Designed miniproteins, single chains, continued (4). Designs and how they scored, part 87

Each design is a single chain, and the fold is of that chain. pLDDT is the mean over its residues in the fold that is shown.

## One batch from the design tools (miniprotein)

Design m15207
Fold by ESMFold2-Fast:
Structure m15207 (fold): chain A 79 residues (1-79)
Amino acid sequence: DELERLLARLEEAMRAGDAEAAEALLRELEALAPDDEEVRRRVAYLSALEAARVAGRPLSDEEIRARTDEQLAAARAAA
């Protein structure tokens, strides 16, 4: 249940706006379960959020979901 605990902690860090904690937890999740679908989805979601932040404009929930799905599809095709 380590994966579920790390995912819960990541969500808490994100809600708190603690970017450093979120980054550290994400690294641990990727190391623990690089092939896990939930980890891939969470990584894709965070990547979409970061892209929106860099662009200086918020993405809608629909756009974030679409970008997350695109990244997951690309990862699956690469495997």
Scores: mean pLDDT 66

Design m15208
Fold by ESMFold2-Fast:
Structure m15208 (fold): chain A 84 residues (1-84)
Amino acid sequence: LAKAYSERGKIYLELKQYDLAIEDYSKAIELDPNFALAYVGRGKAYFELKQYDLAIEDYNKALELDPDFEQAAHLREQALEEKE
């Protein structure tokens, strides 16, 4: 169930429907709060909407759940640079 919301969120992200992506990733996180990939997906949508603080929070949560998540670390660094 959580994976289904995450998969649809990914499709919305690819379609640049960022608000819909955030809704689906948020639902995935509600169903599975340890789903690191869903935090990364929601963070990407926040980043595209220039909501860098929210993106950084989600990337930090993904790294807390999976410290070896290289993509999350890279995306967090990009968001920190854009915030400045």
Scores: mean pLDDT 87

Design m15209
Fold by ESMFold2-Fast:
Structure m15209 (fold): chain A 55 residues (1-55)
Amino acid sequence: SAEVEAAKAALVAHLEAQGKPEAAARVDAIVDSLVAAGVSDAAILTFIEWVRRES
């Protein structure tokens, strides 16, 4: 979804700005895997928010 893609892009940019490009790539891959597995947008957004908060 557009919301998930926007949240993912924001988190990737945040991690890259912190000097964590490998973590950014991992988040990108994890989110894509969750989408492919049929996980709900709400659950994916919760995951993204948690990572952003803990990073």
Scores: mean pLDDT 85

Design m15210
Fold by ESMFold2-Fast:
Structure m15210 (fold): chain A 112 residues (1-112)
Amino acid sequence: MEADRYTLLGMRYDAEGDYEKAIEYYEKALEIDPEYAEAWNNLGKAYLKKGDYEKAIEYYEKALELDPEYAEALANLAKAYEKLGDKEKAKELIEKVRSLGSPYAEALADIA
């Protein structure tokens, strides 16, 4: 899919630390396929890395509207709430990730 190509380009720029270009390509992917949960999750990750935790939460929640069991998006949402100081919300999300049997739960051990 063309949306998948833009998401892969965004992921490359994200890996290089160019979060502005990563965001641009994720937004292009979402213009083509607004139901692409992975692109919403990746857009949230880019905003989290830029320190825009409220924007990150918005986009992770969008990914979870499309796929409620998206373990990576749940884990990333927990991290964003921890950064905002909402430790109780972060803990609830971590428990949900653990209930899914996801390896992403291990990455959250330092938050709970």
Scores: mean pLDDT 82

Design m15211
Fold by ESMFold2-Fast:
Structure m15211 (fold): chain A 67 residues (1-67)
Amino acid sequence: SAIEKLEEAIRALREGDVERAIELVEELKRQGVISDELADSIIEALRNGDIAAALAGLRDELKRLKE
């Protein structure tokens, strides 16, 4: 599910697996679960080493989907 993939991306980042997190975010973008703008912002943050910004974006989206 969309929620499970978001949770997996958050877990991957907490474990230091940036490449897996990017892969999951690209899949979420492709499936239309998250906006292109949000996905691109998260991927850019990850490529710049800003893990905290990427985690914040993913957590905010997870909260939105659970409401």
Scores: mean pLDDT 85

Design m15212
Fold by ESMFold2-Fast:
Structure m15212 (fold): chain A 60 residues (1-60)
Amino acid sequence: SALEERLERLEAEIKRLIAEYNERAAKAKTKEELLELLREFRERIDPLTEEVERLRRELE
């Protein structure tokens, strides 16, 4: 199913973004850097998680 393939791709992208954020957060030297990384991560991840929730509802 095209919807299932799209869901799989989105979940893979979310996993990669989480891994990237964790690696960058571990290397951050200041609280300011951590807050900025968290802000950027949320801005990137939130639309993807919303899309996953929408697609899951469509698969019902």
Scores: mean pLDDT 85

Design m15213
Fold by ESMFold2-Fast:
Structure m15213 (fold): chain A 64 residues (1-64)
Amino acid sequence: SAAERAAFAAGLRHAAEGVAAWLAGDYETAAAHFEKAAEAFDAAGRPALAAGLRARAAEARAKA
């Protein structure tokens, strides 16, 4: 659906922002963006991608 495509696009944007924060050493911000990306991928019907982003968020929180 159009809503699922919009959610997928939002997931990509949040994942990119999470990576940028991670590279800057801002692990708390990275974790927050990865969690938003996971929620967006769930809304897009992509649970495997969402699970991957939640794992990355957990890694970021462990480094913060």
Scores: mean pLDDT 90

Design m15214
Fold by ESMFold2-Fast:
Structure m15214 (fold): chain A 99 residues (1-99)
Amino acid sequence: LSLKEEVEIALALLQIGYAIAKRSGDFSEEDAKQIGELLDKASRALEEGNYVEALKLAQEAAQKMIEAFKKVPDPKTAEEGIKLAQTILDFIQEVLEKL
C-alpha cells in the first residue's frame, strides 16, 4: 500500500469507530468533541497531501479513543472499543516506523 492509502485506511476506520460510539452515546460530550476535532484536522492534512501530519493526528485520535472507551460503563463495549482503537493505533505506529 502507498502511504496515502495507509493513512486513508487508518482514518476511515477511526471515523467509523468514532461515529458508532458517538451515535450510541458511549463517549462523553468532551471526549467526543476532542476526538472529532483531531479527526477533522487529520482529514484536512490528508486532503492537503500532508500524510505524515495526518498519520500523527490519527495516532493522537486513536489514543484519545482508547481513553474514552476506558470510561464506557458497559465492560463489553469498552473492551471491544479499546481493542479496535488499539489495533488501529498499532497499524499507525507500524506505518510511522517504515518512514
Scores: mean pLDDT 88

Design m15215
Fold by ESMFold2-Fast:
Formats: structure tokens, C-alpha cells, sequence
Structure m15215 (fold): chain A 74 residues (1-74)
């Protein structure tokens, strides 16, 4: 059932978006706290972790979107 497969992909996207938004927000908060304390090294580490998560999220979204497009074309 194409409708069930699309619903499953949407649920995966929603779950990934929620998970990555939570982790990204946590790293942004920790980077800000480190900067406020003058700890530029720790702030840079959290910024780097945030950027890595953003890229991982974009790669996973692209993969799910490709699956969604394949289901639409079928």
C-alpha cells in the first residue's frame, strides 16, 4: 500500500526532525553558555557538533525525500 509507505516515511521524517532539533538546540545552548563563561574552546566544540548534526540531518532528509519521490513515481 503506497499510502502506508508514504505515512511511514513521513513518520520517520517527523521523528528525525524532532530528534535533531532537540540535539541541535542543546548544543546551541551549551555553546552559548560556554561563550558567556569565556570558554571559547568548549563553545567551538559544541558549534562543530551542531554543524555535524545539521549535515547528518540534511543527508537523512535527502534520503527520505528520494524514497518519497520514488513512491510518487511508482
Amino acid sequence: DLAAQRAALQAQLDALTAEYNKKISEYVKKAREALENGDEETAKEYIDKRNKLIKEYQDQVAALQAQWEALRAA
Scores: mean pLDDT 84

Design m15216
Fold by ESMFold2-Fast:
Structure m15216 (fold): chain A 56 residues (1-56)
Amino acid sequence: SLLEKQIDNIIKAMEEKGLDPLEVLEIMLRVARFLGNEETAKIYEKKLEELKKKRS
């Protein structure tokens, strides 16, 4: 999806600048859940799990 691609681009840009995307993704997931945007929340959950697995 376009949103998934945008999130991937943001993660890459943050990592290239030495910023940790983990906290930002966790905040965005919390916001999506609060707003009831289940589809958006699932995308952030997927990206968080992928990022955590890369660090394991």
Scores: mean pLDDT 81

Design m15217
Fold by ESMFold2-Fast:
Structure m15217 (fold): chain A 51 residues (1-51)
Amino acid sequence: MVLLSDLSKEEAIELLQKKGLSREEAETIWHYFGYNNLTVDEAIELYKKYV
């Protein structure tokens, strides 16, 4: 299981884009959740819940 805190910003953005998010959405997710012990999938679910 990969946590956002285990990834660099660019690695996280690339992985989020592979999951169907735009670069702008991926950068927004990183801004709010990039330093949290959340998985990529958990961060995406939280983003979708509030947008």
Scores: mean pLDDT 78

Design m15218
Fold by ESMFold2-Fast:
Structure m15218 (fold): chain A 88 residues (1-88)
Amino acid sequence: MELKEKKEELEEAIKKLEEELKKNPNNKLAKYLLAQGYYELGLVYEKMGDKEKAIEAYEKALELLEEVLGEDHPLVLETKKRLEELKK
């Protein structure tokens, strides 16, 4: 049951990073790590068959990645492509 354990670990990491961002809203590293956490959470939900939660996680990741890396970054483009495929 590795996916459930990974999900719980990611949820804990996300909570800690969200708390850090409340204290330090301009912390680009925390934003990037939070974006990575949401992206990985999206992958976990996708593997679990939870399309709606996967979409929500990827949308949160995309917002943060665009702020930190810019719209032309490969990871931003990949996240957009995943969202388009899931919304079909």
Scores: mean pLDDT 84

Design m15219
Fold by ESMFold2-Fast:
Structure m15219 (fold): chain A 63 residues (1-63)
Amino acid sequence: SGEDIFERRLLPLFRGVGIGSAVPGLTLDNLAEVARRGLGPLPALSDEEARAIEEFLARGRAL
């Protein structure tokens, strides 16, 4: 799931710091796009993994 991918692959990079502090200009809204590119410390994600994260974040925004 997108939550599982986010928690396993992305969240450890941001533990103890804000997302924007870890990667300048990174926000939750652009996280999946930036991760597709593998910029900075972010791992390159497949289109499927990036889509799953986008869906997970969209559910969070709906709440």
Scores: mean pLDDT 64

Design m15220
Fold by ESMFold2-Fast:
Structure m15220 (fold): chain A 86 residues (1-86)
Amino acid sequence: MKLILTFENLTDEQKEYYKNLAEEYKKKGYDVEIEEKGNTLTITIGNLTVEQEIGEVLRAIGLELDGAEVTISYDGDTTTIKIKFP
């Protein structure tokens, strides 16, 4: 399975935080790709199991999503979660 996390309207501090989380997943042996475009960050994580997919997403985004818009979509073996900060 493949997970795509897209973060929009990030501050520089939030962007650095999520990039560091992506690096930690890479160190755990996952296939991780990071794309940065302005205040948007896209993190792609491959080789996830179903049990790990949602758990890692919830851990990656944390609980400080005050005012953020979250959209989840599924396409075959790919889960995409878009998080748009206010």
Scores: mean pLDDT 73

Design m15221
Fold by ESMFold2-Fast:
Structure m15221 (fold): chain A 79 residues (1-79)
Amino acid sequence: GLPAEVQRELEELARRAAEALAAGDVEAAIRYAAEAIKLAAQAAGEELSDEAALAVARQLVDRHGPEAAVAAARALAEA
């Protein structure tokens, strides 16, 4: 499992992504999802740039809709 500190940050990012999407701010939801993806990758020992994390989050939204940003962040948070 991820360290508790990392899990708490992922939970916060998932919450912010959900709040942004509820407000209609898809770009903010994508940015929070990208931060969650980067944080989870780094915690797993993988190097991921801000640009690469943003590209992954944007591709998920482009393929699956805006709710995919929130779903990805929540899945990474385990909560």
Scores: mean pLDDT 85

Design m15222
Fold by ESMFold2-Fast:
Structure m15222 (fold): chain A 116 residues (1-116)
Amino acid sequence: DERVARSERLGLLVTREAKKVMDKIAAELEAKGEKLYDYARENNTGASMAALKWALHNAEAMRAAAGLSDAEAEAVRQTMLDQLEAVLGLSREEILAMSPEEVFEAAKEAIRAEEA
């Protein structure tokens, strides 16, 4: 099933990019004398949202890596944006202006707000 194969390729790409974003955040936290362990333990969602934000910023690379048509890539991009809006509770304009690191922190804040 071509649809299943495409979804699997995108899932692997998102997981790989989530790890890259986490590694970058880890390096920044180490520079500040903080540990990534606390963020990683509480923030699988934050890492996933940061990866989606990276994917939106790198739509052409996503399209090429996943073997998507322009129309399919745009549909995936809109789905990622919809997921970011639903999780973060922020507007599309705000989300598009943020860095992946800012999206990670916003996702952490949104999860904590749900527990209140």
Scores: mean pLDDT 61

Design m15223
Fold by ESMFold2-Fast:
Structure m15223 (fold): chain A 87 residues (1-87)
Amino acid sequence: MATELSITLDVPLLRAAQTPIELPEIDIADDEANAIIGEVLGKVAEALADRERRTVTITVTATSESALRAAQEVIAAIKEVLARTAA
């Protein structure tokens, strides 16, 4: 069963963040989990490179429980950094 996760990020707030994003520890052999982490980080990096960009929406689909956990953990880490920066 495939689970779709989406997150919308405030790009100026993400640039203002002083705290690094804490990435989940993923098994190097888990290709799906590593691909999802790479996709999320790649889209964040692309959005940060565009100074005029205000928001980015990232959508990922996980078919395994480990990939779903990795997606949830990276999304939670990004949200935590943004929440701390906004406070």
Scores: mean pLDDT 73

Design m15224
Fold by ESMFold2-Fast:
Structure m15224 (fold): chain A 98 residues (1-98)
Amino acid sequence: SEMKELIRRATTVAVAANINIAALDFVYPYLTPEEQKRAEEAKELFRRAAELAKKAIEAAEKGDLEEARRLLEEAEEALRRGQELATPVLLAADAKLA
């Protein structure tokens, strides 16, 4: 079922985005001002990914599979860009706390 697969993928994006936001919020006090700025940029991308993923689920549930796929592709790209910004910040925080 394409609808079920689109919903599963969109749910995965939303969960991943929210986990990354929570992780950045948790480490935020241990970050330098430059790392905090990058964390805020990453969080904005993760919020966008979660919103687009929610819209993809809504489109899929309405049977608009073309729109759901388009929104999911945008959500996955926002998640990827957020992860590119967040990964160095989270690794730097981990190194300071180890």
Scores: mean pLDDT 91

Design m15225
Fold by ESMFold2-Fast:
Structure m15225 (fold): chain A 60 residues (1-60)
Amino acid sequence: SNVEEAEKKLQKLGEEEAKKGVDDELISEASAEALEKAYEGWSPEEAVEYFKKKLEELLK
């Protein structure tokens, strides 16, 4: 399903960001919101883009 694929991609991206030293709380917030978009019917690719944009916003 779109949700399962998004969850897998978001987990991988979150692990990559954590390795770069990004705060786990910010990763969790961006990931949770992106996963909610997948539940709303967004594609895994759209959820990934949301995660990236949200994380960039949180890091400012």
Scores: mean pLDDT 85

Design m15226
Fold by ESMFold2-Fast:
Structure m15226 (fold): chain A 78 residues (1-78)
Amino acid sequence: MEAKQKELEQKRQRFADLVAAGYLEAHRDPSVRPLVEQGIQDLLEKTKGDLQPQALAGLEEGRAKAAAAIAAEAAAAA
């Protein structure tokens, strides 16, 4: 059970990093945004059972991480 919990946490972090990277790239190149959003939706549809809550948490965390990074870049450039 402990090994599974750590695997779920790592899956969440990996998903969050993927989502954040995708949104950051879409911010710099809006033409890839539809592909990024579809890729995220496809991953959510394929991720089920005990991995689904981690994928959903990772999506929210990734979006927040991307938004924070974009805001920090804007603030630093100002």
Scores: mean pLDDT 76

Design m15227
Fold by ESMFold2-Fast:
Structure m15227 (fold): chain A 76 residues (1-76)
Amino acid sequence: MKEIVEKLKKEAEEEIKRLKELYGEEHPEVKELEKKLEEAEKLYEKGKYEEAKKLYLEVIIEAGVLELKHAVERVF
């Protein structure tokens, strides 16, 4: 479990880094995802790996949706 959660953490961090490049660090939706990432990190530090895993997955999914939204808004 812990090893899988560590991999998801790295993926979530990379996704947020890409969003900061696209939207900027001050974008409200980017800041909201950073707060979720911090919450997942706190859960991981407390040994709540299942809860941390779910939250990291939510960050990854929501970041992917925002990347798609950015692409659609630029083309449409």
Scores: mean pLDDT 80

Design m15228
Fold by ESMFold2-Fast:
Structure m15228 (fold): chain A 72 residues (1-72)
Amino acid sequence: MSEAEREAVRHLSEASKEPLSEEAKELIDKAGAAAASGNRQLALEYLEKALELTENEKAKELIRKAMEHLKK
């Protein structure tokens, strides 16, 4: 796992601690697993969906930070 993937997973773990819908949490978990496996494209797809389902501002910021780490 690269440093970028490790940082993305870290931010997603923090996001999942926020009060989120079950569906958003599942997408964050799937994104974390994809990132840990090096599948950045799949992780980004799950995070885009999670961001659409997330109303919590702190979780949105953490998801965006994870996405930035996965873009490079």
Scores: mean pLDDT 82

Design m15229
Fold by ESMFold2-Fast:
Structure m15229 (fold): chain A 66 residues (1-66)
Amino acid sequence: SLLEAEREEMRRVFDELYEKALEYAKQGNKKEAVRYAIASMIAGVAAGLPDEEIRKRLEEVEKALK
C-alpha cells in the first residue's frame, strides 16, 4: 500500500541519516553530527518508528561525541 511504501522510504532515510550522524560524531564533527541526528529523528517519526528505538539510536550518537 501507499502508506507502507512511504513508511519504508522514511525508514531508509532514517537509517542513512543516522549512519551519517554516527560517522560525524566519531570524527568529532559535532555540528554535522547534531544536524544529521535531528534530521534522522524527523525521518524516524515520519516512518512510524517507536520512540524507544529513535531514543536509543540518538543516545549512541551522544556517546560517540564524548
Scores: mean pLDDT 85

Design m15230
Fold by ESMFold2-Fast:
Structure m15230 (fold): chain A 68 residues (1-68)
Amino acid sequence: MSIEELIEELRKKAKENPEATITMEELIEKVKEAGASEEIIEELEKYKGVELTYEQAAELIEFLLKSL
């Protein structure tokens, strides 16, 4: 799975259930499987214990890809 495919999957899940959430730990696992850089993974690890909506998770990954 590519990082772009992961973002698309997260957005699709957000449309199916806007109240559905993902933990930061689960998001980090998916991002690692998608082959993201170590810098992105380290940035996400700063937010351990946070729970995000799938829409928020998709926006966060997009932001980090543009910022790092």
Scores: mean pLDDT 82

Design m15231
Fold by ESMFold2-Fast:
Structure m15231 (fold): chain A 68 residues (1-68)
Amino acid sequence: SEKEELEKLREEVRKALAAGRLYEEARREGRVVEDTPEAREEALERIEELAEEVDEAEVEEILEKLKE
C-alpha cells in the first residue's frame, strides 16, 4: 500500500517536473500556451515524453524535499 502510493507519487513528481520543463520551453521560444482542447492534448503528450527524460535523481531530490 505505502510502496504503491510512493511509486504513484514518483510518477506525479516526474510529470510535474516535465510540465515545468514544457512551460520553460514555451517561454524561451516565445510561444503562447493556448487553452484549447487541442493544445491541452498536445501538452499532455509532450509532458509524457519529457517525463521519460527526467532523471530518477531529480525525482528523488524532490521527494526528499517533500519529506521535510
Scores: mean pLDDT 73

Design m15232
Fold by ESMFold2-Fast:
Structure m15232 (fold): chain A 67 residues (1-67)
Amino acid sequence: SDEELLEEIKRILVEEGGLSEEEAEKIARMTVTDPEKAEREILRLYLEGKISPEAANRIGRLIRQLT
């Protein structure tokens, strides 16, 4: 379900990215309202070294499943 996909995206961002729950929720909301902007935010986090390449790739796949 979309709910489960969004929860998984939030989990990765909090647990692996070190983001707050509020920051993760904002990005998760973006995956529904503006997927292109969400992908850009994930790329920014990766380039800043906050998430691994594996985490970035996993989140990207989850975003594509939502659309």
Scores: mean pLDDT 83

Design m15233
Fold by ESMFold2-Fast:
Structure m15233 (fold): chain A 73 residues (1-73)
Amino acid sequence: GMKPSEAEILLTFGLMYRGLAKILEKQGKLEEAIEAYETAIRLFREAARLDPSLRAEAEREIAELRARIEELR
């Protein structure tokens, strides 16, 4: 079996926090949703730093989540 890299684990956690943020947003917990989105952005940023092959995916996710945070402000 293929063992995930540290960067792949960070990317996965970023996606999980994105999912959590969407659930919190649907529940009207906007402050908590923003915090979860900000955590996802930090995880994606670190994944991109560690592995250039994940950079394009991570940067796309970061851009989308930054736009979403601005809409919720």
Scores: mean pLDDT 87

Design m15234
Fold by ESMFold2-Fast:
Structure m15234 (fold): chain A 61 residues (1-61)
Amino acid sequence: SLAERAREALARAEEALAAGDLETAGKWVSQAITLAQQAGDEELLARALALAREVRRKAME
């Protein structure tokens, strides 16, 4: 399902962020946002947007 794909993309984004790979994390979080929006999953969308803010914040360090 789209929600399952969004969760997988979010997990990949979290792994990349933990590894310090901000470029890869950004790509996966963008995918997670798109998939969560298409799935209409408000919880997944909120999580993806929160992670997007974290990725952006670390990129400014």
Scores: mean pLDDT 87

Design m15235
Fold by ESMFold2-Fast:
Structure m15235 (fold): chain A 73 residues (1-73)
Amino acid sequence: MKEEYRKLVLRIIGLKLRIIGLEFQIELLKKKMETASEKEKEELEKEIKKIEEEIKELEKEIKELEEKIKKLE
């Protein structure tokens, strides 16, 4: 049981680090939008939305793993 718990915790940590990287990418894209043309802003907005969708999928996976951890108590 403790071995399985440790594996799930490490997986969650890995996913959280991935989300931090994606949030950093969004911050960089938002920074680029400050000096971008209208057309470039549309393309950057689409890229941001794509990354936000990826973050939502990762957050869902984390929630599922956290539920598995609760069942191991």
Scores: mean pLDDT 84

Design m15236
Fold by ESMFold2-Fast:
Structure m15236 (fold): chain A 68 residues (1-68)
Amino acid sequence: SLRELMEEALAAVAALPPEEVPAYIRELDRRARELGLSDEEIEQIMAAAYHEYLRRHPELTEQIRLDL
């Protein structure tokens, strides 16, 4: 379900080294699509995972602001 995958994603982001999170998020998108989730549901999961990633690694927030 959307909720189960989101809870898994948040736990994984908490446990993974920051350099491994982008690869995990790409795999998460693939898995969500294979589960038949809509683009909107996939966007929700990815946004939640990415937001938690930035919350745990606030030093990356400045770099992302400069890259946009």
Scores: mean pLDDT 74

Design m15237
Fold by ESMFold2-Fast:
Structure m15237 (fold): chain A 58 residues (1-58)
Amino acid sequence: SMEAHKELLRAIGEVLALIGEEFELELKGELTEEERRRLEEEIRRQLERMKAAEEKLK
């Protein structure tokens, strides 16, 4: 469905944005273990959403 396609694209965009944020924090020397853990958990959630949206596109 068109809605599942939009959901997938949004989740992909969120993953890329989170990866970019992690790199920026690391370059600034501001990436703490707590921030890394939170970002990794958020990326994990978005990857699960991508998987769910991909299943709907069958």
Scores: mean pLDDT 82

Design m15238
Fold by ESMFold2-Fast:
Structure m15238 (fold): chain A 90 residues (1-90)
Amino acid sequence: SSQDIIDLWDQMSQNINNRDYDGYFSNMRQIVNQVRTIDPQRGDQMQQRLDQMQRDIQQMINNGSPDGVIYDFIVRQSHQMVDIVRQAIS
């Protein structure tokens, strides 16, 4: 439901603020699954973006990127994911 997506988004925002990235990705996968039940095409697009985010973050860690750089990247990507969610539930 739309309320379930909002609740998951609130939890994910808290995870970002607390630097709980495992919790962030767990909750984002749940949001992707919820979106997929409403709009399969947008759900698939979100899954592809999430998979790319995980690869990019792993590469940033391997390259020794500072935590703040990784944090800013996650925040920017999260804003793009929000736009897809809004389109799916509209």
Scores: mean pLDDT 82

Design m15239
Fold by ESMFold2-Fast:
Structure m15239 (fold): chain A 75 residues (1-75)
Amino acid sequence: SEAGKLINEAIRAYSRGEFDKAEELARKALKSKDPLTQAAAYQILADVYAKRGEEEKAQEYFDKAMKLVEELKKS
């Protein structure tokens, strides 16, 4: 899927230290209605903000990802 490609590209950008690009790609993936894609995108955003030392934003996105993961486990 297009959203899946965005997640893969965001992960690759993160691995290269391209945090602004990783954030942009993850935010584009959040436009997907798929909860699995949204959870992955929130996890990437959490990792990006953690690398920037923005601990409160990192925690917010980790919490959003975990909430979606728990909802998916109940489906």
Scores: mean pLDDT 87

Design m15240
Fold by ESMFold2-Fast:
Structure m15240 (fold): chain A 82 residues (1-82)
Amino acid sequence: GESLKNNIIELLKLINPNDENIKELIEKLKSSNNLDEILTLAKNFFKSQGFSEDEANEIVEILKNSKTLDDIIEKLKDLLSK
Protein backbone atom coordinates (compact mmCIF):
# COMPACT_ATOMS: atom_id res chain seq x y z
CA GLY A 1 0.00 0.00 0.00
CA GLU A 2 0.89 3.69 0.23
CA SER A 3 2.68 3.25 3.59
CA LEU A 4 4.95 0.50 2.17
CA LYS A 5 5.84 2.71 -0.81
CA ASN A 6 6.55 5.70 1.46
CA ASN A 7 8.68 3.57 3.82
CA ILE A 8 10.78 2.32 0.87
CA ILE A 9 11.20 5.91 -0.41
CA GLU A 10 12.36 7.11 3.04
CA LEU A 11 14.71 4.11 3.38
CA LEU A 12 16.26 4.91 -0.03
CA LYS A 13 16.86 8.53 1.07
CA LEU A 14 18.68 7.24 4.19
CA ILE A 15 20.91 4.92 2.11
CA ASN A 16 21.65 7.71 -0.44
CA PRO A 17 24.87 6.43 -2.08
CA ASN A 18 23.91 8.15 -5.39
CA ASP A 19 21.31 10.95 -5.30
CA GLU A 20 20.47 10.73 -9.05
CA ASN A 21 19.68 6.98 -8.92
CA ILE A 22 17.62 7.51 -5.76
CA LYS A 23 15.59 10.30 -7.43
CA GLU A 24 14.89 8.13 -10.51
CA LEU A 25 13.79 5.17 -8.36
CA ILE A 26 11.55 7.40 -6.20
CA GLU A 27 9.83 8.70 -9.38
CA LYS A 28 9.20 5.10 -10.54
CA LEU A 29 7.91 4.08 -7.09
CA LYS A 30 5.51 7.07 -6.97
CA SER A 31 4.05 6.08 -10.39
CA SER A 32 3.60 2.41 -9.32
CA ASN A 33 0.41 1.15 -7.63
CA ASN A 34 1.14 -2.60 -7.85
CA LEU A 35 2.84 -4.26 -4.84
CA ASP A 36 4.82 -6.74 -7.00
CA GLU A 37 6.10 -3.87 -9.20
CA ILE A 38 7.15 -1.84 -6.12
CA LEU A 39 9.00 -4.84 -4.64
CA THR A 40 10.66 -5.62 -8.01
CA LEU A 41 11.93 -2.02 -8.24
CA ALA A 42 13.32 -2.29 -4.68
CA LYS A 43 14.97 -5.68 -5.40
CA ASN A 44 16.62 -4.37 -8.60
CA PHE A 45 17.89 -1.31 -6.71
CA PHE A 46 19.54 -3.42 -3.98
CA LYS A 47 21.12 -5.68 -6.62
CA SER A 48 22.51 -2.51 -8.30
CA GLN A 49 24.07 -1.59 -4.91
CA GLY A 50 26.06 -4.86 -4.89
CA PHE A 51 23.74 -7.22 -3.00
CA SER A 52 23.44 -10.79 -4.27
CA GLU A 53 20.19 -12.29 -5.60
CA ASP A 54 19.67 -14.10 -2.27
CA GLU A 55 20.40 -10.97 -0.20
CA ALA A 56 18.06 -8.88 -2.39
CA ASN A 57 15.31 -11.51 -1.91
CA GLU A 58 15.80 -11.36 1.89
CA ILE A 59 15.55 -7.54 1.78
CA VAL A 60 12.30 -7.80 -0.25
CA GLU A 61 10.86 -10.20 2.38
CA ILE A 62 11.79 -7.70 5.13
CA LEU A 63 10.02 -4.93 3.15
CA LYS A 64 6.90 -7.13 2.70
CA ASN A 65 6.67 -8.13 6.38
CA SER A 66 7.55 -4.77 8.02
CA LYS A 67 4.95 -2.15 9.02
CA THR A 68 7.17 0.88 9.78
CA LEU A 69 10.41 2.41 8.53
CA ASP A 70 12.04 1.80 11.93
CA ASP A 71 11.15 -1.93 11.75
CA ILE A 72 12.64 -2.14 8.24
CA ILE A 73 15.87 -0.38 9.36
CA GLU A 74 16.31 -2.68 12.39
CA LYS A 75 15.73 -5.86 10.34
CA LEU A 76 18.08 -4.71 7.55
CA LYS A 77 20.75 -3.79 10.15
CA ASP A 78 20.48 -7.30 11.63
CA LEU A 79 20.68 -8.93 8.16
CA LEU A 80 23.71 -6.85 7.08
CA SER A 81 25.53 -7.43 10.42
CA LYS A 82 25.55 -11.22 9.89
Scores: mean pLDDT 75

Design m15241
Fold by ESMFold2-Fast:
Structure m15241 (fold): chain A 88 residues (1-88)
Amino acid sequence: SAAIEEEMAKGAAEVALAVLAATSEGVAREVVLAALEAKNGEEAKKRAAEIPGVSERAAELAGEAQEALNAGDALEALRYAEEAIREA
């Protein structure tokens, strides 16, 4: 069913961000965890913005990563999360 397929796609995106977080350290790890653990892009952006040293751009990209995760787009979620790390 479509609902199972959507949930599996989201699960794949969650695993992708979890692996990125596990292979990251310090501020980079915290930014990816903000994207992974938030319920939506606004919450992810807010959580990332609360991390000391994180730029507004990095927080925006963490929000985009969470939106991509919710859409089940693992590749876009990784792309935004990696961009967030670079901007942090």
Scores: mean pLDDT 87

Design m15242
Fold by ESMFold2-Fast:
Formats: C-alpha cells, sequence, structure tokens
Structure m15242 (fold): chain A 66 residues (1-66)
C-alpha cells in the first residue's frame, strides 16, 4: 500500500468502529467510542495532518448518526 492508501485504510478502520457503535449501541456509547478513538489518534505517532483527517472523519460520522 502507498502512504495515501494506508491513510485511507486507517480512516476507514476508525470510522467503521464509530459506525458499529452507532448501529449496536446508545448515543452515549457512540460518543464514548468516538472520544476513545480520538484520544488514541492524538496519542499515536501519526503525522499531525493524518491525525486531523482521522479526527475530522470520526466527528463527521458521529454527527451523521447522532
Amino acid sequence: LSEEEWEEVLIALYVMQVVLAARTGSPEEVRATAERLKKEVENSDLPDEVKERIIAEIDATVERYL
């Protein structure tokens, strides 16, 4: 995978976790999952640009389902 392809895969993996929580859990569980994932991203070794993109996609997904 190229760097760009790997970033898209990472975004998809984080977004899918939020979607799964939205399909199976309460709004509180969705928010808790999103907060946990955003914290994991912020504490990762990923470039700031990639972190911002993943966090933005998590927030957009939460807004879409809540």
Scores: mean pLDDT 82

Design m15243
Fold by ESMFold2-Fast:
Structure m15243 (fold): chain A 96 residues (1-96)
Amino acid sequence: ADEAARRGAEAGRAGAESGDGEESARAAAEAAALAGEGAKASAEAAAEAARAGKAAALAGMKSGGAKEVARAAGAAAGAAGAGWAAAREAGGPPAE
C-alpha cells in the first residue's frame, strides 16, 4: 500500500518527463489502479483511485510543472492504498 504511493510518484515523474499531459495522466491513473488491484474485493476503490490519479495529473499539467504532476500522482496512489487498508481492517462500511 505505502509502496504504491512511491510508484505513483515515480510513474507521474516519468510520464511528465517523456510524455505530455495525456501520458502523465495515463501513468498516474495506471499507478493508482495498480494500488487498488491488490484489493480484488474493492474494484470500486481501484476505479476511484484511477479516476483521481487522472484528474490530479490533468490538474498538474494545467498549472504546469512536472514535479506537481508527480506529487499529485503519488498522493492519489497513497490515498488508494490507505483506503484499501482501512476497508480491509474495518471489514466493510458501517450502516449510518
Scores: mean pLDDT 55

